# Designs tried in a protein design run: designed miniproteins, single chains, continued (3). Part 14

Each design is a single chain, and the fold is of that chain. pLDDT is the mean over its residues in the fold that is shown.

## One batch from the design tools (miniprotein)

Design m8455
Fold by ESMFold2-Fast:
Parts: C-alpha cells; sequence; structure tokens
Structure m8455 (fold): chain A 77 residues (1-77)
C-alpha cells in the first residue's frame, strides 16, 4: 500500500532531519524520499548513499538507511 510506503518514507525523513543543516542536504533528503515513494529501489539506494555522505553519517548508519530505503521502495514495486 502506498500509504504504508509514505509512512516509512516519513519516518526516514524525520529520523534524519536533525542531520540536515543546509539547502543542499535538504534537497538530497527530498530526493531520497521521492525515490522511495516512486518504488525506485536502485535510485533510493543511490540517494541514501548521497545523503549519508553529505550529512556526515557513519558507514554503518548509511548502510542501514540504504537498506531501509531499498526495502521501502520495493514494497510498492
Amino acid sequence: DNERVLEIATEVARAFAPYVRNAEQARELTRLVNAIMRGDAERAAEEAERFGRAAGLSPEETERLRDLAVAAAREIA
């Protein structure tokens, strides 16, 4: 259900919003959420890695975000 995917995407956005300090990082988080909502698992993985790098997340945090994003995107595919 798209509503469930939106719920997961919103939870991801809320969890990582504190790491957003500028407009560029905000755009990268928005791209990640949009990729999840479109069911584009490959793009969601790419955008999660970009956001993690830009926000200064650890490799482990970035991997967990990527896995969550891919799982959420696949749910609507």
Scores: mean pLDDT 77

Design m8456
Fold by ESMFold2-Fast:
Structure m8456 (fold): chain A 72 residues (1-72)
Amino acid sequence: MSQEEQRQRARAMVALSVELAAVYFLVKNKAPQEEIDREIERVRELIEEVEKMGELEFAKRGQQRLDEMEAQ
């Protein structure tokens, strides 16, 4: 609601984007499944964080991208 909340939302959004990209490259490079699973869990936590901040559309897009990577 305040200016600080908007900045925290932006930080969470950037963190989610970075971790999604990390999962993407781990899957593409055939990293160990245990490492992929751990990064996926971090992404899920960030999606929930972003959702709690009220950025539902961004959280939904993040979840869709994660689901697409798992469906390969």
Scores: mean pLDDT 82

Design m8457
Fold by ESMFold2-Fast:
Structure m8457 (fold): chain A 70 residues (1-70)
Amino acid sequence: MQEEAVEAGKAKIDEKVRAQEEAGKVDVQDFSLEIDRIINALREQGATVEQIKAVGAYAVAKLKEALEKA
C-alpha cells in the first residue's frame, strides 16, 4: 500500500542521515540524490502528491538537524 511505501521511504531517510552523521560528514548532494530515488519509487507505487510532500518535508527536517549537528 502507498502508506507502507511512505513509511519505508522515511526509514531510508533516517538510515541515510544516521550514516552521514556517524561518518562525521554531511553530503547534501549525495543526500539529495537518495531523496530523489525515494520520491521516484513512491511515484511508481502510486503515492499521492500529499504523501510525496510529507516524505520530502521529513527529509528536509532530518537534513537540517544533521547540518545543525555538523
Scores: mean pLDDT 76

Design m8458
Fold by ESMFold2-Fast:
Structure m8458 (fold): chain A 87 residues (1-87)
Amino acid sequence: MLHKTKGFAYLVEATLYIMQASIALHVEKDLEKALEYYKKALEYLKKAVEELKSLENPSEVEKEELKAAESAIKKLEEEIEKLEKKL
């Protein structure tokens, strides 16, 4: 079967932290906690990008995951900066 890359595992971790950030922001209304979770998600997205870029022969799926991760990093960095200005 297709080999699961380490980059994909980091994408999963990033998604979990984004979910935790959303709960903190909407349920707990804790901007500092939401910001902390978004920063953790950003760390994992950056690790995913590094792993995906380091692949010897990336599949078409892995190339799409790389593009998606890079786009997510830009959006998340904008959201983090916006939230930091509200603290």
Scores: mean pLDDT 80

Design m8459
Fold by ESMFold2-Fast:
Structure m8459 (fold): chain A 91 residues (1-91)
Amino acid sequence: DIKKRNREYIEGLQEGFRLTGPELLNEMDKNMDKPKEEQIKILEEIAEEKKKEVEASTSNPDFKKGAIEGIDVALGIVIGILNSIEKQKEK
């Protein structure tokens, strides 16, 4: 059922975003004194580790696809916040 598969994907997306976002924000805060390139690398490494954990789980494929996408969305938002903070420091 396409509706069930879509629901599992959306549930995965929400979970991946919800769990990853706060962790990436906390790690950004801990590393704010580091060069921007090092901060981004640390955030990307955390996101990749989370994706590997999702793939290793016993969850259904549609949920896993959603969760991986949710992790990527969270990473993109946090990097966007980091870029905004760095621009404000230059004023």
Scores: mean pLDDT 82

Design m8460
Fold by ESMFold2-Fast:
Structure m8460 (fold): chain A 75 residues (1-75)
Amino acid sequence: VEEKLEEIERLAEKLPDKDVILSGVNAIRIALKYGDKETALKTLELLKQHVDSLPDSPEKARLKRLVDEVIEEIK
């Protein structure tokens, strides 16, 4: 999971509104650290919705796949 969150952070640097994405990733890390799986999943869904609002790019497509993979690993 952590390796995928790090990849999401790298991709965020190439996208609009990177600070929103980075804040989301930080919130997910905090939730996972405290064992709050429900909050982590909810935050991942919100992050996915935000990314969907961005202009299409290869980085957006890859970030969406990574978010889906993190959701599958946590649930």
Scores: mean pLDDT 80

Design m8461
Fold by ESMFold2-Fast:
Structure m8461 (fold): chain A 82 residues (1-82)
Amino acid sequence: SEKKRMENIKKLSEQMEKDAELNRETYLANLEKAPESVSAYSAAQINRVGEETSRYLSDIDKAKELRDKMDEEAKKGLEALA
């Protein structure tokens, strides 16, 4: 039914947000150790890691915003079908 579909969408969006938070924390924790672990790397390599990190975190933030919007729409849909 549509009500079950909306409930599944809400559950999925909540899981996706939790995964995004975990990924963000894991990435930041790894980055914190990167300067020590990459002491033998060139400046170009360090720059590349910084750029990739910035893009990845931005993508996670955008994904979280989309999930929050989906969750609100799912809640409104469930209320309309209740």
Scores: mean pLDDT 65

Design m8462
Fold by ESMFold2-Fast:
Structure m8462 (fold): chain A 94 residues (1-94)
Amino acid sequence: SLFKELKEAAEKGVSLEELAELLRKMGLDEIADLLLEFQKAKEAGDIEKMEEVLKRIDIAINEVLLQNGSEELLLAFKAIHEHLEKLYEEVKKA
C-alpha cells in the first residue's frame, strides 16, 4: 500500500523530495508541492516561511482527510507532520 509506504518513509525521516514523489504517486500533488516549498525555506533558513508553509500543509492535509476517511492515510499524515516539526525545530534552534 502506498499509504503504508508513505508512513514508513516519513517515520524513517527520508528526504522531502522522496516524500513528495510518494505523494505525487498518490495524486496528492498540492501537498507534494508544499513539501518542496518547505524544503526551500529550510535551505534558506527562512523560519517565517517554514512556519507559513507548515500551516498551509496542515490545511491541505485536513482537506484531504475530510474527503478520504482512511486510518492508514491519517497515520501517514501524522508521521509527515511530526517529521516536518522536527526539521522546523532544528532550524529554529540553529
Scores: mean pLDDT 86

Design m8463
Fold by ESMFold2-Fast:
Structure m8463 (fold): chain A 81 residues (1-81)
Amino acid sequence: MSFEELKEEAEKKLKELREKVKEAVKNGDYQTAEEYIKEMEDFALRTLLEMAAAGVPQEEIDEFAAWASEVLKEMEELVKK
């Protein structure tokens, strides 16, 4: 349904950004990696607001938020000095 479509599209976008963070870290480009992490944070927040505005059940919004937070935590650990 529309929630599953929004969730799948958002997960796909975050996974694409995750690959860009990993590539930047691999190349020693920590500034670009941090910029992609910021883009992921802003995108995740925007997606949560869009889900809430669309009337997605809070349980499903919380599930997406938990997954996105875990992905962001992993990316931040990769850029740690």
Scores: mean pLDDT 81

Design m8464
Fold by ESMFold2-Fast:
Structure m8464 (fold): chain A 74 residues (1-74)
Amino acid sequence: LEQLEQDLADLDRFYEAQKKYYDELMKNPETKDDAEVNKLIFDRLYEETRAQLEKEMADLKAKIDALNEKIKSL
């Protein structure tokens, strides 16, 4: 679980850095069109990856909660 929390934090930090990079490229007319396309692809990949990690964290938390209930029965 802790590893997935770290992975989410790293993903969010990487996304913010890359978003700023694409924003700068979109200010330049020579790179704007390519940057817009690449940013759309990057945004989609980010959303999909983040949603997958959140689902994995929720599944692991549910398993941990189930184990804690068994421990309480001791």
Scores: mean pLDDT 78

Design m8465
Fold by ESMFold2-Fast:
Structure m8465 (fold): chain A 76 residues (1-76)
Amino acid sequence: SMYHRLARRLLAAMSAEERARARELFRQLDPNKPIEEHTELIALLRRALEREGLPLEYATNVEVLDALGKELLTTP
C-alpha cells in the first residue's frame, strides 16, 4: 500500500537512534489517549516528515501511524 511505502521511506530517512526511540515510543503508545497527547512521538515524526518534504499532518494520520507501528514493532 502507499502508506507502507511512505512508512518505509520515513524510517529510511531517520537515524538509527531516531528509529530506536520511535520503536520505544510506539511500544509505550496508549490507545486510550488521543494521539495528540503523545507529544514526543508526534514531534519526532514531524521532524522526519519536514526533512523529507512531506505533509506534517501525516504525524497524526491513522493509516501512517498503523503502517509505522507495524514496521517498527514486527522487526526485531
Scores: mean pLDDT 83

Design m8466
Fold by ESMFold2-Fast:
Structure m8466 (fold): chain A 92 residues (1-92)
Amino acid sequence: SLDELVERLRKLAEEYEKQAQKLIDEANTLGSTEGSKLAKQAEEARKRGDKEKYDELVKQLNEVQSKADTLINEAFELEEKARKLRELAEKV
């Protein structure tokens, strides 16, 4: 039935929205834990004049940021899928 189709589309949209939120939460956790730790270590290396260690830590911090950006991009794609499913449910 049309009502069953609408319910299935909405449930699938909710699952994509939940998956997107988990990826956002993972990206935020990565930033607040690994990112914060690396930023503090980089600042301490800078204060000591340890350029080699500073450059290494900045590279690691950039890798953490790149990983977080990938998670956010995946979350955005899932949110767009959910939006399209909700639009389909509205048109039925």
Scores: mean pLDDT 90

Design m8467
Fold by ESMFold2-Fast:
Structure m8467 (fold): chain A 71 residues (1-71)
Amino acid sequence: MSEEEKERTLLNAMKKAKELIDKYPKEKELVEQAMNQALSYIRKGMEDPENREKYLKKAEEIIEEALKKVS
């Protein structure tokens, strides 16, 4: 998967997570924490282009795990 495709997938996942926060208020804090962690990894990827794919993959895994816990 290209860097652009991974970034787009991650942004879509984060947008879905935000929608789920409104739907599942009891899990809101958990989803917000996961989003903040994912954003931290995205930021690290932007600062280190050589490891960008690795950081984006970690961010995606964090979001997916949080979404799994919300459902």
Scores: mean pLDDT 71

Design m8468
Fold by ESMFold2-Fast:
Structure m8468 (fold): chain A 92 residues (1-92)
Amino acid sequence: SLIEKADELAEKYKITIELASFLVSTAEIEGIPVEELLKAYLAGEEALIELLEKHGYPREEVRELLEEIKEIQKKIAEQGIKNKRINITPEV
């Protein structure tokens, strides 16, 4: 399934599940190898945007989607930091 492919991609390349799901779904719809989309992303967001624009995706919509993914990544990172806080109880 696409979910399993996205999970595997996220684990292998240490990217978020949201980004992996976007790349896998786009690859399936457009018939592009997912590794080609990932290589474009790693070269820079503009490279990915340009590749997707060539396949009929509006540049502005792709940019907005990538911004949303980044915001989700930031929120996950902030939540991870909160979960690593040691609650120091004073010794009785």
Scores: mean pLDDT 71

Design m8469
Fold by ESMFold2-Fast:
Structure m8469 (fold): chain A 63 residues (1-63)
Amino acid sequence: SEEERKKRIEKFMKKHNLDKYSPEKQEVMKKLIELQIDGKEIEPEALQAFANGDYKKALEILK
């Protein structure tokens, strides 16, 4: 299920100490991992927003 997949991604984040970041940053990172697993292209604007700390904008682009 999608929920089971998200739980596996969360375990991956803990293994790599990514769970130390803010909840908003973790949300973007989870989405980036999900897209990487799916072999989907990541929009450059989303990466720029992420780099600027605009996590809400990054998530909107990565929808």
Scores: mean pLDDT 78

Design m8470
Fold by ESMFold2-Fast:
Structure m8470 (fold): chain A 51 residues (1-51)
Amino acid sequence: SMEELKKQKFDLDVDIGMLRIKIGVTNPPSAADVKKLQDVQAKLKDVQKKI
């Protein structure tokens, strides 16, 4: 449903914010965290196109 897609978008936006903070305070940043950020950003784009 549209409401579920909006909820998913919100949750993905929060995950992106948290991952960016983690990457920003970790030196060097974890390759796993960078990949996870890319994966979450791709999921966000997929959800946004359905809204």
Scores: mean pLDDT 82

Design m8471
Fold by ESMFold2-Fast:
Structure m8471 (fold): chain A 76 residues (1-76)
Amino acid sequence: SMEEKAQATLEELAKKFPGLFPPAVLARGPEAAAEHLRQMLVANGVPEEEAERLRELILAGEAEEAKRLLQEILSR
C-alpha cells in the first residue's frame, strides 16, 4: 500500500538522517513525521515549496528522491 511505502521511506530517512525525526514523532506515523519535518525545515529558512515537495515525496513513498532532496537541502 502507499502507507506502507511511506512508512518504509520514513524509516530510510530516519536511518540516514538521525536526529531529524525524534522517536515520539516517528511513532505517530509517516503523515505526522513528514509534517514535522516540513515545519522544521520552513522554520530554518527552507522555502515552503521545497519543504512541501519533500513531504509529498515521503508520503508518495519516493525514498531515493526524498533522500536526495533532503541531502541537498542540508548541504546548503
Scores: mean pLDDT 84

Design m8472
Fold by ESMFold2-Fast:
Structure m8472 (fold): chain A 89 residues (1-89)
Amino acid sequence: SEIEKKQKEAIELAKKLLEAEKEIYEMEKQKVPQEELEKHRLKYKGIGKKLTELYLELEEDPNANEELMKELKEILQEIIEIKEQAAKE
C-alpha cells in the first residue's frame, strides 16, 4: 500500500539519522575538529526534515501499520537517547 511505502521510507530515513547521530557522538568523544562535525551534521539535515514531515503525516493516518509505526518510534527513541547522553557529557 502507499501508506506502507511511506512508513518503510520513514524507517529507512530514521535508521540513517540514527547511524549519523552515533557517528557524530563517537567523533565528539574522539575530539574531532568542529568543522568535520558540522560537515556530518549538514549531510543529514535534509533527512531530519523529511523524516519529521513523514512522521507527522503517518501519525495522523488511521491506515498506518501499527508494527511499522512501533519500529519507527523505537528508532526515534534511540536517536533521542543518544542526543540526551551526549548533552550530559
Scores: mean pLDDT 83

Design m8473
Fold by ESMFold2-Fast:
Formats: C-alpha cells, structure tokens, sequence
Structure m8473 (fold): chain A 93 residues (1-93)
C-alpha cells in the first residue's frame, strides 16, 4: 500500500494547497518541506524524470504559498521569508 515517491509528493502538495486555502501557513510549510525531502530522494535514486516533475509541483506550490501569505496581514514576515528561502533552494536543483 506504499505510494510511489512521486505520488507521495503529490499528496503533500495537495495537503499544502488545502492548508494555504485555510490560511494555515505553518502546516503548508511542513508539507512543502516533506515534499522537498522526497524530491531530493527522487534525484538520489536516479529517477530524474519523476524528480523534475516533483520539483515543478513544489515550485508552483511555493509560489502560491508566498502569494497567499503576503495577501494575509496576520501572516508573520519570518514565515514568508522561510517560503522564499525554500523557493530559492528548489530553484538551485
């Protein structure tokens, strides 16, 4: 019953997007971090095609998180900075 690593990335991305919709940016950050760990694991396993797809999904989710967080005045600036730091990290892949 174990999903593929790419399917696990998709699950974390979906949960992050739901958290963003609910303005639970801390939960979104946790799911994005989990997805990034899986992206690295996909690259390490030599599954470059799946890794590139997973990276693209994470980049899109990070951009949505940053936009939503900046539009929410209750979101701490340090949390927005954390999302921006992760975005730069993923862009280096």
Amino acid sequence: MQPSLLEEVRQHVEEALKAIENKDFEKALEHIRRALELVQKLYDSGNEEAAKEARRLVLETLRKAIEAAKNDPSTPDDLIEEFELLLKLVEEF
Scores: mean pLDDT 83

Design m8474
Fold by ESMFold2-Fast:
Structure m8474 (fold): chain A 93 residues (1-93)
Amino acid sequence: MSVRERLLAELDTLIAQANALIAEIEEDERIPEEERQRLLAQLNSSLSNLQQIRQDLENGNISLQEAMHGLILEGARITLIEMRRTVLRKEAS
């Protein structure tokens, strides 16, 4: 498998994780509405960025290094959003 094929697969995995997290947060009535809307806005922004990176990598519009940088950055953002959701759920009790 080429490095490009590996990066596309990792982008697809992260896109799937972002979509799953969006669905979970949309149904999460334990989080205050304003916080839920902020998390969803951040996730939709990261999802849009990941989809653009995937398309640009597939079309040869960005370098492998640029795609890796984007993957790392958006992966970190999604992780922080998951952590924030966990904190907000605990504080809602």
Scores: mean pLDDT 88

Design m8475
Fold by ESMFold2-Fast:
Structure m8475 (fold): chain A 84 residues (1-84)
Amino acid sequence: FKKILIVYDVLDRGEENRKKAEELAKEIPNATVYEALSALEARAAVEKAIASGDLDAILAIGGSGVQEAVEEVAKENGLPVELL
């Protein structure tokens, strides 16, 4: 019932980030992958996942802008975040 959200940056090394996100999702039960086109989209995806409930952790893959946006919103909501 606990969920993990994997957010990856598509603009900076998007193909490599996508592959990493998909490989992680195979090994992590209840993982959901989100493709972020911007820091704003990354933040919105995290906020939506928090609102749905049962979110346990967030993994952020990619460029600094997306990682910073995800880390900021996670900290605002008291959620653990890993930057990859």
Scores: mean pLDDT 81

Design m8476
Fold by ESMFold2-Fast:
Structure m8476 (fold): chain A 80 residues (1-80)
Amino acid sequence: SEEEKEKIIKNLERLLDIARMFGASDEVIERLEKMIEEAKNSSPEEAKQLYEEAKTLVRDELARQDQSLIDWLKEKRKAS
């Protein structure tokens, strides 16, 4: 339904905010922004698929960032 699609878009926007908060790469941020625009112009079924892809993208980025974030935090502590 269109109402379900609207909820999916809001959830995608929430994922984008979360990704920005944990310092996801510009590439991941741009991909999420494109997925949101694609979802707005897609069927509800296509929007659901995009949301599943976005969740996977954010999980993979967070897992990659776990090691990179630890390294980044160590460098920031040295610089502070």
Scores: mean pLDDT 79

Design m8477
Fold by ESMFold2-Fast:
Structure m8477 (fold): chain A 74 residues (1-74)
Amino acid sequence: KIERAIGMLEEAIKALKEGKVEEAIRILDILIDFVEDDPELKERITRAKEAVENGKVEEAIKELEELRAELEKR
């Protein structure tokens, strides 16, 4: 499960870096549903999605990269 979440985070980060904001939001929505049983992950991903929706794309990328690094240590 965590391995797939990391993969989806990588896809969302890539989409954001390529300016594909709508695609990134779609991926983050799927990821939020996927991690429904992990409230900490869900909250952090939801915050990143909100940052993207508010035009804070660079902040969202940084937060998602940090979250990915934490998950890789699990």
Scores: mean pLDDT 81

Design m8478
Fold by ESMFold2-Fast:
Structure m8478 (fold): chain A 103 residues (1-103)
Amino acid sequence: SAEEEAALAAVREIARLTGAEDRADAFVAALRAVLARLRAESKDPALALGIFTMFLWGAVLDARGGQDTPLVRAARAGDVAAFEAVLRQMGEASLGVVQAMGA
């Protein structure tokens, strides 16, 4: 989907901006695991993916601005486990937003 492609692009851009290009494929693998969870657990997977992708592009803007937010910090450290943990937390937040918007 366009949202999945945008999410993949965001993660690769974060890796580039943080000097962690050598970790980009590992970060993408972590992202793919979270995207699979959003598809499986969301009542509206397309909306959940859209919200999650917006959060990721927020992190890209943080990285461009030199802000040391949790996802940017994990990427800069090359810490794949920390990066995945932050992505999972962002995924849970996205599911929560979809649930709050429900009828």
Scores: mean pLDDT 87

Design m8479
Fold by ESMFold2-Fast:
Structure m8479 (fold): chain A 100 residues (1-100)
Amino acid sequence: SMAERYKRIQEKVDKIYEEIKKNYEFKSLDDFVEALKLGIEKVREEFDDPYERGLAIDLLYSKFVEDLKKKYKDPEEIQKGVNKIRELAEEEMRRIAAEA
């Protein structure tokens, strides 16, 4: 089912996210950028299907947005972080769309 497919993608993304979090201390906004870059590479390795890869990027991006909100609490710093990682996610989504 589509629900089972989505759950499978979520479970794989959760595993990628936890693996990435072990590699970074998230001391700066640049750590979030590098973490998402590594996450995008892991998503490319794990998902051959462009549709599943797109969902995985969106899910992973959302997790890092929540981490930024928890870390900084200041709306301006959160917005700076979100803007940086959003640009990375949008660039990857454009590549995925071109492959589909």
Scores: mean pLDDT 86

Design m8480
Fold by ESMFold2-Fast:
Structure m8480 (fold): chain A 90 residues (1-90)
Amino acid sequence: SEETFRQTFAFNYLALRELYRREPTEELAAGLKEAEKYLGDKEEFLEYAKRGIEEMRKLIEEGRKAGYDEAVIEAAEELIERAERELERL
């Protein structure tokens, strides 16, 4: 759904911002600049970002129960931690 896309977009934007703070590259800067065109209202963005984090946590739980490789689970958990750190800065 459109709501799912907006949640995923908001989550990924936060994770990308945190990554850029640690590892500033021209490619990441260009990606962030492009993404910023589509953020819309700040309050609405923050709500979608929170929902995106919650949905990612559910997917991790499902993946763990389904027997996904631990490295995949750990990478997904790290993405959540990165997104949460950026959300706290806003």
Scores: mean pLDDT 84

Design m8481
Fold by ESMFold2-Fast:
Structure m8481 (fold): chain A 92 residues (1-92)
Amino acid sequence: SLSPELLAALEKVKPKLPKLKVLRLENNGLTEDAVKALEKLGELKNLEVLDLSNNSLGDRALVVLPELKDLKELLLENQNLTYEHLLDLSDL
């Protein structure tokens, strides 16, 4: 289940999201229910580094990636996905 504190934190930083270059959300207990919060990451057009490691998002984390045009590094260690797999997918 998505932490209410994490969702509230995302709402507070929402106005700054388009300017954010690095976002680390590792070990935050994110699940498929967090996809709703991840959809807001699609507004992070300048994001270069995203770490979602050690969460339980599965393949649903990939739905926002095509919107992250400047993304250089993506970590999804707990999903057994690396930046290598995601770079290949984002080019498609």
Scores: mean pLDDT 64

Design m8482
Fold by ESMFold2-Fast:
Structure m8482 (fold): chain A 58 residues (1-58)
Amino acid sequence: SKQDKLEAILQQAKAIQDRLKAILADPSVSDAQKREAALAAQDESLKLAEEMDKISAS
C-alpha cells in the first residue's frame, strides 16, 4: 500500500541517520572517511525525498 511504501522510506531515512551517527562517533574512522560518509548520507536522503514525492503524487 501507499502507507507501507512511505513507512519503508521513513525506516530507510532512520537507518541512514543511525549509520552516520555511528560513523561520526567512531574514533577509528578518519576525518576524510567521516566527510565521505556525511556526503553519501546526504545523497541517499535526497534520493529518498524524491521517492517519497513520487509516492505522495500517486
Scores: mean pLDDT 85

Design m8483
Fold by ESMFold2-Fast:
Structure m8483 (fold): chain A 74 residues (1-74)
Amino acid sequence: MTREELDAELRAFGEEMVKLAPKIEEYRKEDPVRARALETLAAFGLGLISDSKEERIKLAEKYGASPELIEAVK
C-alpha cells in the first residue's frame, strides 16, 4: 500500500464514520453504550477528514454531533 492509497482509504473511512453522527442520538435511546462507541468513531472520523481544529468543529456541528462530542474534539 502506498502513502497516497492509505491517505485516500483513511479519508473515505473518516467520511463514513462522520456520517454516523446524526444517527447517534437515535441509537442512544436503544443502546447508550454503543452510542458512545459511535461518538468515539465519529470523533476519529472528524480527525481524519479535517485539516484544522476550526474545520473539525464546523464539521461536527454540520453533521449534528452532540455538544459533548464537539467539546471532545476541541
Scores: mean pLDDT 71

Design m8484
Fold by ESMFold2-Fast:
Structure m8484 (fold): chain A 134 residues (1-134)
Amino acid sequence: MMRFIGFVGRISESEIAKIEAQDIVIVDVDTISQSEIDSIPSRRIILVGSRWDILRFRTDKEVLAMISTDAIPTGLPPRVLDSNNLNSWKLLIKQVLAGRQVAVEATGSVLAQIESLLKAAEELGYPAELYVEP
């Protein structure tokens, strides 16, 4: 069964051992290293963090969504997600599962965004797990 699994801070070897190939892994790119992400056995990831750190990220994995915690002015209106509305997070998950790659800006901490995304996944009937290590 497909799970949504969030990581903030670090990914331990014991946590890597719990990840299945079909899982969708949500990673805090501000704290988690490139080598830790490369060690994830699932090929499907969601990146959460500063837009600068998201743009620097390089991976062979399928990036299903990018959620920026900051707004970098580009002269165009950003696609902003209402981070306080759980239905907005549910819509993002539905779009990802429908095969759409999604890039949005959301206010708040990386942890708060990942928690909201996991809660939305759980309410849609998908198992959700969160691992937070300093």
Scores: mean pLDDT 79

Design m8485
Fold by ESMFold2-Fast:
Structure m8485 (fold): chain A 60 residues (1-60)
Amino acid sequence: SELDKVKKEYIRVQIHKNMFQIAADVNRSLGDYQSAQQDEQQAQMLQQKGDQLQQKIRAL
């Protein structure tokens, strides 16, 4: 179903967002603030995509 397809995409986006958030935390703990900032930017973009997918799920 369309709902199942969107839910699968949402799960994938959440997994990737969490990976970047963890990477940012690790890079900050190591003093690599540049890599941490890049990871945070990737996580923020994925958060926006996740929010759009949540709206699609609620509309279905």
Scores: mean pLDDT 89

Design m8486
Fold by ESMFold2-Fast:
Structure m8486 (fold): chain A 95 residues (1-95)
Amino acid sequence: VSVSSKATLESTRAEGADGVVRLTLELTATESGDVEITVTNPLPVPARVRVTVRDEAGNVVAEKEAVLAPGGSVTLTLKMKKGEKVTVEVTITAV
């Protein structure tokens, strides 16, 4: 996972169970504008990648899903305000 220089990574959590990898990232925008979150499939097989972004109240503000080949990437762009905080949930499931 890669995040734009316009956001600070506050914390990360990684969990793996039953062939599914879950990553949770907490981000704070360092400046107002477009923040890009890029997720790369690290697996040697195609994987379904789901990226869900939640605001501080837990509401889903952005979501993207893609099936990625090994080494393939998906980018989600968020328009954020300086100081805004979001939680990014990434689920990677081998297909």
Scores: mean pLDDT 76

Design m8487
Fold by ESMFold2-Fast:
Structure m8487 (fold): chain A 85 residues (1-85)
Amino acid sequence: MSDKLIKAIKEAAEELGISLEKAVEIVFEALEKGYMDEDGSLKPEIAKKLGLSEEEAKDPLTSVKAILKAVLESGDLEKSDLRIS
């Protein structure tokens, strides 16, 4: 993971009131599933599903916060609106 992504995970976890452990788990799963790149940018199709612009999707903090929020609202990543159809 890049230093930018690590910082984004920490800041997003604090802002959303999530444990750092849980935030890391969610982001790691998103990376493994190919929803996010190691630099913290979202794939264009995932960004569109989350209502983000291409510029917002390039910001690691915005991208991490969007994924964490989506997972929290759905209960898990597979049940989130992030599912690629």
Scores: mean pLDDT 75

Design m8488
Fold by ESMFold2-Fast:
Structure m8488 (fold): chain A 80 residues (1-80)
Amino acid sequence: DRGEEKARKVREIIELVLEFAREKDLDYDQVVALAGVLGSGYGLDDPDLARQIAEAVLNALAGKRSEIEVDGVKVVIEGV
């Protein structure tokens, strides 16, 4: 299933970006740039998706829940 595979990649990118952002205290612009670079490395060249990933990571770091829809599959990101 393409949607499930893409959702899995998005979840992995979120986990990596979240870990790095927390460790290095990244700002918004840095998180967006990192999400874009990692997304490209996963074969996901979608700037709207990169922005959604960055917003989800920043929301999680602020203790807020968010959801991303990836090809009809919902990815839930819990606050940390």
Scores: mean pLDDT 81

Design m8489
Fold by ESMFold2-Fast:
Structure m8489 (fold): chain A 86 residues (1-86)
Amino acid sequence: GQERLDAMEEAIDEIRKILKEYGATFEQEVLLGLMEIALAIARITGDPDFGLKQTVKLLKQLLDLATDPKAKAAIEKILERLEKLL
């Protein structure tokens, strides 16, 4: 349970750094905020499966909005890492 929560937190921190480096659209900032909310809900409810599934879904949407090839590659690598935990 805790391993999945820690993996989500690490992924969210990495996404925050990517968005800071490459710039974020308003939509990308909203998606990041929703991922932070999903993690908070997972921690409060003790449901890491819900949190992980929701984070993966939001990450796929964020990846679709990415335009910089380096940002896209970095996000895709994070997404692949999290999908292995589903």
Scores: mean pLDDT 87

